# Designs tried in a protein design run: designed miniproteins, single chains, continued (3). Part 10

Each design is a single chain, and the fold is of that chain. pLDDT is the mean over its residues in the fold that is shown.

## One batch from the design tools (miniprotein)

Design m8315
Fold by ESMFold2-Fast:
Structure m8315 (fold): chain A 100 residues (1-100)
Amino acid sequence: MEKEIEELIERIAEAYSEKHGLPKEEVRKEIRRLIEEEGLAALGKLGLLLGVISEAEARRLGLSRREIRLIRAQRAMAEDPNNPEAQAEGRRLERELEAE
């Protein structure tokens, strides 16, 4: 598990660095801080938002199927902010999760 976690941190840091134009070392430091503050589930959420981890990897990091579904909707909204269908679907899923 520890080796897989280090590989996930590297994969996530690379993707985040590329997407946001930040130095990989600073991103890696921020990811480690996030894990220390919020646990491994935060790593799973970030990896899903970037699209660089699988559902199985996210579940091993402590995410539920419902959380994974919500994060995938949020990622779709982030990938195409001008897509009203993706925006509406994300909001619907957030409302359903809050209502339950």
Scores: mean pLDDT 74

Design m8316
Fold by ESMFold2-Fast:
Structure m8316 (fold): chain A 72 residues (1-72)
Amino acid sequence: STLEIVSTQVRAIGLTVQAELDIRNRTASPEELQAKISEIEALIKELESKGVNTSDLQQQIAQLKAQVAALA
C-alpha cells in the first residue's frame, strides 16, 4: 500500500540521518555503522521491488559508505 511505502521511505531516511549523526559525533563503531548501512540497503531493495525511485537514497548511502570507509 502507499502508506507502507511511505513508512518504509521514512524509516530508510531516518536510519540514514541517524548514521550521519553517529559519524559526526563519533558515537558508533565502524561495525555498527556497517550494520546500519546493510539495514538501509535492505529497505532500498524493498522500495525498488515496489517500483519506487530510490536514486536519492542510493546517492545518500553511497556518501555514507565513503564516510565509513574513511574512518576505517
Scores: mean pLDDT 84

Design m8317
Fold by ESMFold2-Fast:
Structure m8317 (fold): chain A 77 residues (1-77)
Amino acid sequence: SSAKAQALYAEGKKAFDAGDYQAAIKHFEEALALDPDSPLAAAAYFMTGESYRALGDEERGREYRALGWRLLEESAE
């Protein structure tokens, strides 16, 4: 549900801000699994991508950021 996705997004951001990129990825992936078309989904994709980049996984980071941009473009109207 959107409420559960919002809570997981908040926990993911808290983990990201603390430098716990593995926890951030886990929470954002859980949020995306619950509501892949949420207004928060693009942000979760971007933050997951930045978390992967911070961990040295540049290719995975690029993939997730591209998904975020694609979702944002499809929702822009």
Scores: mean pLDDT 82

Design m8318
Fold by ESMFold2-Fast:
Structure m8318 (fold): chain A 65 residues (1-65)
Amino acid sequence: MEEEFDRDVRRALALIEIAVAKLAASYGHYDEAIETLKRVIERYKDDPEVVKAAEEALKQVESLK
């Protein structure tokens, strides 16, 4: 259960980072948001759910600029 719990926490942290990046983009910080989302994709590349969420957020942010 420790490994499973750690994975759930890691995923939750990734989703928080994605949400913060989207919030930053809403304030006009597009470059910072894009860089944060790209880092999330690279750091969490072993978690397809996180990668999918980050890629969707990246597309949304890119459409705002």
Scores: mean pLDDT 79

Design m8319
Fold by ESMFold2-Fast:
Structure m8319 (fold): chain A 86 residues (1-86)
Amino acid sequence: MNVPRVGSSAHTVKVGETVSVTVSNSGSKPVKVTVTDQNGNVVASGTVPAGETKILNVTPTTAGTYTVTATDEDGNSDTVTVTVTE
C-alpha cells in the first residue's frame, strides 16, 4: 500500500513564524492534509493529488501543540507534531 508521508521544516516555532509542511503522495488516490491546534480545531487543510508532493505553509496564531495529519482514502496516515511557543 502507498502510505502518505508528511514532514515539517521545524518541530518548534514561535507564534507568527511560518512552518513549511511537505506531504508526499506516491499513491493513486488523493491525500487529505489537516492541521489541528492543541484543542483539535482545524487551522489549515489541503489536498495532495495522486502522485504529487505539495508544500503547505502554516503560520500559527496561538501557542500550543499543532498536529499535521495526512490521510488517504484507504485509511493510511502519517503525522508530524509542531510545538508553537510565544
Scores: mean pLDDT 79

Design m8320
Fold by ESMFold2-Fast:
Structure m8320 (fold): chain A 57 residues (1-57)
Amino acid sequence: LSEEILKDVEEAMQEIALSVTKIGLSRHPPSSEDAELADRLSTSAPRASELLRKAVA
């Protein structure tokens, strides 16, 4: 694996972790902010998924 891929994976995982943490801290019904976090995660997730497939392969 190239260093670029490892860095991208780390960044994507960190974004996912932050999004999950913020959603987990929300005890209220889902808000617009939660939707934005989900959209951000959706944008990062395809990249992370592709990089993880390469890493695991």
Scores: mean pLDDT 65

Design m8321
Fold by ESMFold2-Fast:
Structure m8321 (fold): chain A 96 residues (1-96)
Amino acid sequence: STDAVIAQARALVDELLKKLGEVIKDEELYMITEMHIHAMMNEMEAALRAGDFARARRGVELLREWLLLHLPKEAHPYVDEFYEQLMALLDQAEAS
C-alpha cells in the first residue's frame, strides 16, 4: 500500500536524521537539513499518491544533490546509504 511505503520512507528519514545529528555540529545547518528532508517527504507523499514514481525519484535526487553540496564529507556515506535504500524502496513499490 502507498501508506506502507510512506511509513517505510519516514523510518529511513528518522534513521538518517539520527546519524546526521551525530556528525553535524552546527545546529542551524541541522535544522535547515531537516527542513529540506521534510520538504522532499511531502513531495514524495504527493507523488506516490498520484502514482508518479518518476516525480518521487526526482525529489530524492534533488535532495541528495543538496545534501552532498551542503553537508560535511563525514555525512556523505550516510546520505549515499539513505539514497540507495530509498530508491530501492521506490523500485519495490513500483514493481508491486
Scores: mean pLDDT 90

Design m8322
Fold by ESMFold2-Fast:
Structure m8322 (fold): chain A 63 residues (1-63)
Amino acid sequence: MKAALIARLREWIAGIDELIAKLKEELKKAEEEGDEKKAKRLQHMIESLKSLRDAALRRIDAL
C-alpha cells in the first residue's frame, strides 16, 4: 500500500520537474528579451511548483 502511494507521488514529482524545466527555459527567453513582467510571472510559477514538489517529498518522507 505505501509503495503504491510513493510511486504515484514520485511520478507526480517527475511531472513537476519537467514543467519547472520548461518554465526555466521560458524565463531565460523572457530575460533575454527584457520582458520583466513575463520574467517575474514565470519566476513566481517556478517558486509555486517548487513548493508543491517539496510538499510531495515531505509526504513521501511521512509515509
Scores: mean pLDDT 83

Design m8323
Fold by ESMFold2-Fast:
Structure m8323 (fold): chain A 90 residues (1-90)
Amino acid sequence: GKIEFSKAYLEKQKKEIEAFIKKYEKDGWSSAPKNEILTRLAKDKVLLENQPDAFSPELVEKLEKLLKEAESEDPEKFQKLVEGYKVILS
């Protein structure tokens, strides 16, 4: 079923996502270890799929672009991380 997150949790996650995007726009894949980038984006995919209306259209567009980049970089690992977050956040 769809996962519902608290408003406080979503506000915290949006701030973390915005900070991550800002750093990634500057430094790309060198912004953090690859595993940390893939892990952050996998969590963000689960959050976005469960509560898309919690995010601004601009943030959704930026995030969807980064999610496609993650899927292209390491599709098998990224999919496993997404599946893991679906379990953790349920």
Scores: mean pLDDT 81

Design m8324
Fold by ESMFold2-Fast:
Structure m8324 (fold): chain A 88 residues (1-88)
Amino acid sequence: MEARREALRRAGEEVIERTRERAAKGTPELQEAHVAGVEAAVGALLADPSSAEKVRELAEEALKDPEARVTGEGALEAVRATEEVMEA
């Protein structure tokens, strides 16, 4: 159980870092907003991996808005990473 929790934490940190890199072309304020959104998704998945479907639904909704697309992409990456770790 502890090894899976550490793997989930590392996967979440990697997704957050990729989101920061993806959002780097915008303003610092917009980049931090996208990172904060993905951090919230990662936090929810770390607290309860069974929330993956709910996080996926919220991420898919974000992808419909061009202004929230980076946040939505990061949240979907967090869901996929969580599912991958939980299946391993």
Scores: mean pLDDT 80

Design m8325
Fold by ESMFold2-Fast:
Parts: sequence; structure tokens; C-alpha cells
Structure m8325 (fold): chain A 71 residues (1-71)
Amino acid sequence: GPEERVARRLVERYDKDGDGFLTKEELVEALMELGLTREQAEEIVNRFDKDGDGKLTKEEAVEALVEALRR
């Protein structure tokens, strides 16, 4: 849907290395660009970082951003 399209464009913008991964901080910044507070963004990112490695795949990042856009 429209939310997925916006989310994918944000991931492309914040994937500065083009490696298909976002750091937690890059995803927090993307979520804050959508109007979330830092606290709200960190809550979402922590739920999607199941491995605790500090990196999310592009697919995980898209899902986190879509959740924020549907609020």
C-alpha cells in the first residue's frame, strides 16, 4: 500500500552504504522523520531487533516504518 511505498523510500535514503541493512540509529532517525518522538522510535526499533546485533534487514526496517505510518 502507500505506507509500504513510503517506508521503502525511507529505507533507501537511510541505507547510506547500500548494503541492505540499517543500524538502529538510522532507523530511529527515519521514524523520527515520520513525526515520532525518539522514545516512540526506540520502542519500535527494539521490538524489531530480535537478534540484538544492532542491525536490521531492509525488510525488518520497512515493517517497522509501516507500523509507524499506520498509527
Scores: mean pLDDT 77

Design m8326
Fold by ESMFold2-Fast:
Structure m8326 (fold): chain A 69 residues (1-69)
Amino acid sequence: SVESAKLARKIRDVLFESGEFLSAKEIADKVGSATPSRVREELEQMVQEGLVIKRKSVNGEYLYKLKGF
């Protein structure tokens, strides 16, 4: 949807600007217009598409980073 495409672009911009692994909550806070749950749904799709990589932190939380950055 248009809404999903806009959110995906904002997520990508946040990840690109940070250059670091971020949690869905941190990304949602930076985006300002979506819940962590909604951001996580978009992130999981982007991981499946090969645009974003994820890793598990020592605390068991998933962190996300733009592939190639």
Scores: mean pLDDT 85

Design m8327
Fold by ESMFold2-Fast:
Structure m8327 (fold): chain A 110 residues (1-110)
Amino acid sequence: SSPSLKELFDRVVSLLDEILALLKEANAPQDVLDEVENAIEVVKKLGEDVEKGKLTLTQVKFLIIAIRSELYLVYKRVKKENPALAAKLQPIIDEIFKLLDEILKKIEES
């Protein structure tokens, strides 16, 4: 019943795709779209590198901090220009942050 690392990473990617779709529908600036698309690519590569045992715990922690920071910058930008859209993104971002914490804990406890 505990999700695998692959399932957790796949869920983060799915939620980032939901954010990207909402931003595209709202005609968000290209720089905001590019940041979310970059976050998707970073998460996909992180999942692959973790599965292959290529990363230390310290490297995983730094990459998770980077992903969280990029999403927080996206959130701040959206909140300033479209507070209603930011309110829709908030629960999705909160779930992503929860999943990233679960990923880190699972790697630390392995």
Scores: mean pLDDT 88

Design m8328
Fold by ESMFold2-Fast:
Structure m8328 (fold): chain A 99 residues (1-99)
Amino acid sequence: MEAEREEEERRRRELRRERVTLDVTIGLLAAEADFIADLLRRGLMDPAQAAAQVADIRAQAAAIVARIDALDAQVPADADDQAIRDSLIARLEAAIAAL
């Protein structure tokens, strides 16, 4: 009984840690998109290179969202975690749209 409970709690902590890591990664992708936008505004980046990097950011974001969905299928996120994630995704979409 106690061993099974400790294993369930450990699994929940590991899944929560992975969610936090993915949320941080979305935030870093948004910052990278903002940096690309700054370089474009300054004329310090080729538009074709910027487009390729933005495509890579979108592909990475899609893979992260798919992983989050897979984690949520195992242990549902609470309302606060979902609100933080939605905010981070909206920030990333806004950063990409500014390009």
Scores: mean pLDDT 79

Design m8329
Fold by ESMFold2-Fast:
Structure m8329 (fold): chain A 95 residues (1-95)
Amino acid sequence: KEESLKLLKELLENTEFSFELLEDGSIKGKIYVSVPETNPEPVLIGEFTFEKEKIPELIKKIEESTERSMEAMEPDLQKVLREYTEKVIKTLEEA
């Protein structure tokens, strides 16, 4: 349990989401992971595309999923997850 929580914190801290509005009105999301010891530059590990009109639905699902997950988490992990979720939601709202 403690080892799993540490790994999850490290994954959250080293994972970044980037969102870009495309010319066709869709949004391209990219997931990057940093491994500072071996690769100081973030490595692209995933890409996905979704319609801009789906942003409100996606935000709602993220908020609902986050609240559900929070109920079972330790306070320090809850804080990290909230900060990360807020960053993702803000990026989506600005797209």
Scores: mean pLDDT 67

Design m8330
Fold by ESMFold2-Fast:
Structure m8330 (fold): chain A 70 residues (1-70)
Amino acid sequence: SPLEEAKESVREAMESAVEEVKEAVEKGDWEEVKRILERMELALEYLKEHYPELVPIVEEGLKRAKEIAE
């Protein structure tokens, strides 16, 4: 279904973003960390308004990314 495909796509995108944050932290690239987190926050705000069923996936990914950035 389109919703299941969207959920899979969003999960893959979040896993990629979390890995990008890990790599940026390991390199000490805090400007890149900030850029990735800002991108994830913008995605979350968009989905809250347009696709609320996808919000939990992005919130979980963003939480993981923020925990790595600390």
Scores: mean pLDDT 86

Design m8331
Fold by ESMFold2-Fast:
Structure m8331 (fold): chain A 115 residues (1-115)
Amino acid sequence: DFRDKLLEFARKLVNAKSEEEKKEIYEEFLAYIEKEMKEVADEEQTKRFIEKLRELLKKWEEGEITLEEFVEELSEILGIPKEELYNLLDSEEKRLELQFLALVLKALLETIDEL
């Protein structure tokens, strides 16, 4: 599933400890996108997913929604249980991790747009 893979790569990038590791993960993401985007039978479903995620990230970046509202909509878009994402609101450290995840997701989506 493209959603699961996007989240998997985003989490890998968030947890990467070196520029070399980040580059390797990014190259794996590019290879995945080149293969799977060509093989996806329902491009419209993938496009709708990307558009929804981009709109959510834009609203968050522009301060149009709260962090709690961001988590609610992100849960629905990514198909992650709300409980898992609400756990990221429990501390300042976890909230920063969520913000970093949002920035990584934005960067990955910008990469897809250039393909």
Scores: mean pLDDT 75

Design m8332
Fold by ESMFold2-Fast:
Structure m8332 (fold): chain A 92 residues (1-92)
Amino acid sequence: DLLEQLREALLNEDGSRFLELLRNTPMTREAIEQVLTLIFEVGKEQGLSEEQILNLMRVAFGAMTPSDLSVEERRELEKLYNEIVEKILKES
């Protein structure tokens, strides 16, 4: 299970493994929401500040984002990212 592997990498502070797993994660709304929610939950459990959690979410989203996207495709993904982050923060 990809989410279990991502959780383990986060808990073990294995940034290289975490980023490797994210590069192989599909850029679907469901996958992005699951990854960002996981980072939020693990970050809260580990006592990270909101700023630290938001920074981790941004890094993770960047790792998932393909380098060959157009400017317009990147804007759509950025909009999706902001919608998901706002939803997670509002539900907390």
Scores: mean pLDDT 84

Design m8333
Fold by ESMFold2-Fast:
Structure m8333 (fold): chain A 78 residues (1-78)
Amino acid sequence: MKEFEDKVEEARRENSKLSPAEAIYKTAERSLEIAEEYKKKDPESGEKALKEIQEWLEKNKSLYDNARRVARFIRRSL
């Protein structure tokens, strides 16, 4: 669990160079990838990691949903 959290924080810090919308998307995608990899090594701990991502996304749902909406508008403007 701690190893997973450390990797998620590292991904978030690296993504600080991106726009807020892109950073949120990439952090969420990276978090899911890390959890899926961890599940292959330890299915029970992997399920716990997926649950923690779910809780993290729920706490930040409004921010994540707004980021997705903004990214869609930017793509439509092209």
Scores: mean pLDDT 64

Design m8334
Fold by ESMFold2-Fast:
Structure m8334 (fold): chain A 63 residues (1-63)
Amino acid sequence: MEELLKEIEKKAEEVRRAGFGGEADYYLQKAKESGTEEVYKEALKKVDEMLERVRRHRRQLAA
């Protein structure tokens, strides 16, 4: 569980650095408040989706 939370925190920070932190912080808070594996997995999935969106945006700026 702590490993999942740290992974979410790390990915949320990456999303925040790209200017999309509000949505990432929302899911991180939700995970922290619930403390259940199911919510951690959901938050991780959502943050991964946001991170992929950020990577696509960065590729468009670089190209």
Scores: mean pLDDT 75

Design m8335
Fold by ESMFold2-Fast:
Structure m8335 (fold): chain A 95 residues (1-95)
Amino acid sequence: KMEEEIKKLAKELGLDESFVEGLLKYYEKTYPKEKAKYLTLVVLRILWLRANSPASDPITNDLQALERLKKEFEKKNDKKLLEAVEELIKELEKE
């Protein structure tokens, strides 16, 4: 299920499988494999929002994309994706 969503989103973005594998391996250094998949999906969704946001409501940075996704996942009660979003917000704030 999650692997299918990652593959579909990567294809939509025109990203190579090697890019997705690189993200998964990066997060697997710090997080369990399952959580690394959720983090990877959130990163791909950030890229999609930044590429597809309308001029009337532009998403110009990763933090804005993460805040949009946080609201979406809260509405859907997706706890695992919400935890992944919160983790990436913390990572960006750690400059």
Scores: mean pLDDT 78

Design m8336
Fold by ESMFold2-Fast:
Structure m8336 (fold): chain A 74 residues (1-74)
Amino acid sequence: SKEIIEKQLLLGLYEIALNSSLFLAERLRANYAATGDPRKKALADQLEADARLLEERIKELRRELQELIQKEQA
């Protein structure tokens, strides 16, 4: 269905965003460890917080997709 396709596309976009946020956060953490720059720590903390929100949204979308797929098979 169109709804399943749209949710699958949105899921893919959120997974890309999550991966990008985590990679950038790791690099900022490494830079903070080397330099002691509190701005890098603050940015890493924010990206990690955003990543946790994305993980929850991805989990919810996966659940919704599973329910929709099961309904179409019934």
Scores: mean pLDDT 88

Design m8337
Fold by ESMFold2-Fast:
Structure m8337 (fold): chain A 93 residues (1-93)
Amino acid sequence: AQKLGQLATRAFMESPASLADIDEVVEALKKGADFLEQKDYKKAAEHLNEAMRLLQRMAQESEARGADPEDVAALNALSEKVGAMAEEAQKQA
């Protein structure tokens, strides 16, 4: 949440349209967390994989816009972490 909040602040300063992508990521992560609590690991993995793909797309678009390489690296790191969580959920399914 805190890292995503920092990215949202930067996106707002650069392009308000980027906030819509961040909202989609937040919703996918929230649904993934909700399904993990319900022990519905298959649905959790599906939503976490969606969040991973959205973060990867944001990283690619940010790079294309000439964004700070550190911000691109942060988005890629978040994508990798969320992907690992999805793989763990899939193993439990």
Scores: mean pLDDT 74

Design m8338
Fold by ESMFold2-Fast:
Structure m8338 (fold): chain A 104 residues (1-104)
Amino acid sequence: MMPSDEAMKIASELGKETIRRMTEKGMSAETVTGAALRVIGTVLDNQDSPDLRKIGQALIDALLKHAKELQEVSDLARAGEFEKAEELSREIGKKIDEEVEKKL
């Protein structure tokens, strides 16, 4: 059983890594923020897992692989194309979840 303090530390570390790596990919602040929040939320939702770092790292890798598509979601939302942004977000989210599951 992983203590909550360790889960908070892992969430912070992986959130910072997500911000750094997504920014290095040239993603907008909105895309970077969304990705970081997803990583932090996923780590905290799975805080009782002994594989927290593995789960978080698999998610970061999947987000980076789909960074361009995540940026397209942000660009569509900025353009007021909220329905298209939501549809693309769901499609990308499914791909990301499938890739994370394959690494676990």
Scores: mean pLDDT 83

Design m8339
Fold by ESMFold2-Fast:
Structure m8339 (fold): chain A 70 residues (1-70)
Amino acid sequence: MVTIELLPGKEAKPGEVLDIYRDGKIIGTGVVLSVEGNKAKVEVHTSVEFRKEDTYEAYKDGKKVGYIIL
């Protein structure tokens, strides 16, 4: 599980599926488990291992909604 920090004006709801991007490409998906304020807890499904040196973005319907916090 990872935490996504939502961008101002963006929202996510439990049960929604987000696309996870690295370097402008989809690397997997995430299912929103819970939301508290501007932070969403997400279960990520990907074959790619997360690295702290990389930036990961969350997208919904082709629009960026947040960043993964590692």
Scores: mean pLDDT 82

Design m8340
Fold by ESMFold2-Fast:
Structure m8340 (fold): chain A 69 residues (1-69)
Amino acid sequence: LDELTRFSEAVARALADLRAGKPEEEILKELQKEGYSKETAERIVRIARDTLAALAAGEDGASGYHEHH
């Protein structure tokens, strides 16, 4: 299929790796080994990181009474 499908799958893999505790640099190297350019790999990892942060913030937000100040 097209770049969108491949890109979406790469983001899902990067997200899973980040959740497993892999550092961003290791994930970048894996993506480059799979044929992504350095710039594309960085975009994939950034999207995965932002997604993970949003998920973590959503889960933690239930206890956010101290986050005001």
Scores: mean pLDDT 72

Design m8341
Fold by ESMFold2-Fast:
Structure m8341 (fold): chain A 66 residues (1-66)
Amino acid sequence: SKEDEKKKIVEEFLKRLQEIDETVTDPAERIQRIQELYEEALKKLKEIDPNLTKEDFDKLVIEVQQ
């Protein structure tokens, strides 16, 4: 379902965030990589749900982390 696809994108995003936090020691590079990862995840989510807002993305992240 579309909901399962959105959840998988968010789970992969969170996994990649953890990898960046564990491997990237330079603060500036970390910020850049996190921003790129966020933009990629949002783009993928919008392919499934074109009306998805940044606030909706933030809510999905909170839901998956619970």
Scores: mean pLDDT 83

Design m8342
Fold by ESMFold2-Fast:
Structure m8342 (fold): chain A 81 residues (1-81)
Amino acid sequence: MPVEEIVRKKIEEILEKGRKDGVPEEVLRAARELGEKLLKQGHPMEAISAVLVMINKAKLGASVEEAVKHAEEVAQKMLSL
């Protein structure tokens, strides 16, 4: 419980920083949804990584769809180990 709360707080901090850096609200919402999904599945490290990857992809000018797809691919690759 305390660890999950810390990780959720970290995700919100990443999203807030992304918003300040000009990341679209659609990407921020998709990143939060993916992060929460991975957290609920018991993958806190993968949740943080997927959120960071989606935010960084959007900062490079990727579309919402491209950022989401890339983050999902990274998460799937991490979980396949």
Scores: mean pLDDT 82

Design m8343
Fold by ESMFold2-Fast:
Structure m8343 (fold): chain A 95 residues (1-95)
Amino acid sequence: SAREELEKRVEELEKRVEELEKKVKEAISMDPSTAEELLRLLEQAKVAVHLARSNVEEGGSERVVLTALEVAERQIERAEKLAEETIKRAKEEKE
């Protein structure tokens, strides 16, 4: 059903946030100067995913849930990009 597909998409984003937390911790360990920005972006991603979860649980319309999922995905992508760029830069400086 459409609701089951939305639930699955939220679960996939929740798992993606767990992997993002690991990348953020790695990035901060390699460059502590990025900690404030990375932790801020991680928190924004977590809040967005939580809002998507709440919209599914509250029986929100498909449009509202899809919008929340799109916002959550964009926030995750932003945090992932900075974390990955930080890790790459730190590795290049070490080599």
Scores: mean pLDDT 84

Design m8344
Fold by ESMFold2-Fast:
Structure m8344 (fold): chain A 95 residues (1-95)
Amino acid sequence: EKEELLKEMAEELLKLPGVTEEGVENIIEDIKKLIEERNMNLEQVRALLEMVLLMARAQLEKDLSDEVREELLELLRKAGFSDEELAEYREVLAK
């Protein structure tokens, strides 16, 4: 199931303009490492992948609104990130 979700995410990322196959492979490897290091369950993996797709779309559309930032943080929370980690991401996204 996790492998199937990663494949679906790779396919969605490749649909975005300016995204390279090599770039997608690098993103997938980073996500695999994060899943393994954090011992993420299936629900957490789904939330992480939704966050990655939302971030990629927001960067492409140059739409990093407060609503998008809040959705990214909510998806990270669902992915199992702590309140301390979310505070750090909030600061980065507010830049």
Scores: mean pLDDT 78

Design m8345
Fold by ESMFold2-Fast:
Structure m8345 (fold): chain A 104 residues (1-104)
Amino acid sequence: EEEKRKEEAKEVAFEAISLAPEEFREELRLLLEGLANASDEAAREAAAPAAARLEELAATPEKAAEYERLTTLLELALKAGQYVYTGGDKEKAKELIEKAKALS
């Protein structure tokens, strides 16, 4: 049952990530898993290359807006998943997903 809540939280978070351009979805998923499982060394280390790629986007003024949008999507995804996992609050999660949609 805890595994089911974790999967539901992950599914909601990945719904937000799916709003990103296809080329960045894998990197955002890896970062999401690394941040959600910060105590898991393997998950954190798997996220490191994805973090580096997003940092490259911030390195140029032309890409700064894209980087900001991607990091905002990641933040909304994490919060939506956290609301489902810790409180079962699917309504707050939906509100965060709607905010993510507004960024697309």
Scores: mean pLDDT 72

Design m8346
Fold by ESMFold2-Fast:
Structure m8346 (fold): chain A 96 residues (1-96)
Amino acid sequence: MEREKRFREVARKLLELYEELTGRSIDEMLNSPLLSEKQKRILQALRDLAEGRKTLEEYLASPDPEVQKTAELLKELVDSGDFSEEALRRFLAKLQ
């Protein structure tokens, strides 16, 4: 439960940083024709995890390879203990 709360908090921080970097809300990005379907699936997965609708374990077992990869990278980020803006920016870059 403590670990799951940490994944949700980090997912939320990643979404907040992405909104700051783009100047757009997650809702605007999910409805944008300029984002790929892959990017939209990743953003939706992070949002669902941040809101507690899905767990990290569910995403690690996902048949969607992009969602699974995102979950693996998120696990590595949390296990590293480095939640600096630089670390979060590197995470977001790996998803593009």
Scores: mean pLDDT 79

Design m8347
Fold by ESMFold2-Fast:
Order: structure tokens, then C-alpha cells, then sequence
Structure m8347 (fold): chain A 77 residues (1-77)
């Protein structure tokens, strides 16, 4: 449970960082990771789950992806 949460948050962080460096290459990966990760994270961190839903709805809005990256970083520290 806790391990799966941390693994999922790490995947989210990696996808967000890759997207911010190269949006054209990683947009589809970010949106798919966000869709898959949101329900897994909902029970443990509703804030990150909500950010992922907003990233999907916006199609990868930079500010929302940056907020998602920072939230995921905090959870992994």
C-alpha cells in the first residue's frame, strides 16, 4: 500500500519532469500516467490526485504540471 503509493508518486514526478524538459515528446506519457495514477493516489493524497485530474483536463498546462511536480517531490522527501 505505502510502497505502491511511493512508486506511483515517483512515476508521476518522473513523468512531470520529463514533460517540462520536452513537452512534445512526453505529453502523451504525462497524460496517460496522470490518468492511471490519479485513482491510486486519491486515498493517500487527494491533493496530488486532484492536480493530476486538472493536468489531464487542461492537456498538460505548464503551471499545473509544475505544481504536480512539487507536490510529488514533497511526498517523496
Amino acid sequence: DEERFRETARSVLESAENYLKNPERYKDVLLQTSRDSSPILRKHDPELSKLLEEVVKSGGDRKLVEQTRERARKLLE
Scores: mean pLDDT 87

Design m8348
Fold by ESMFold2-Fast:
Structure m8348 (fold): chain A 90 residues (1-90)
Amino acid sequence: MVYGSVEKYVRATISPADRAELDKLLEKAEKLLKEGKKTGDPKKYEEAIKLAREALEKAKEVGDIFSALRAVGIIVEAELLLKQIEEKKK
């Protein structure tokens, strides 16, 4: 069998259109997460979670484990930051 790196192999089996859609969703979610960190706006974290969940669902459909892990990372970080905001509310 011909082996590439696992990441390159998995990405190579996914259509360019699915890859572009996943990358766009993940980049937008990461941008919203960064904006939330800068502004302290919980709405930005909620929007980041929503987009990351959409990316996770798409990644599961196309079998992109690396995009799925990236999406989970965004969700976990955003949820953690939302909890920190809730802890500061009296």
Scores: mean pLDDT 76

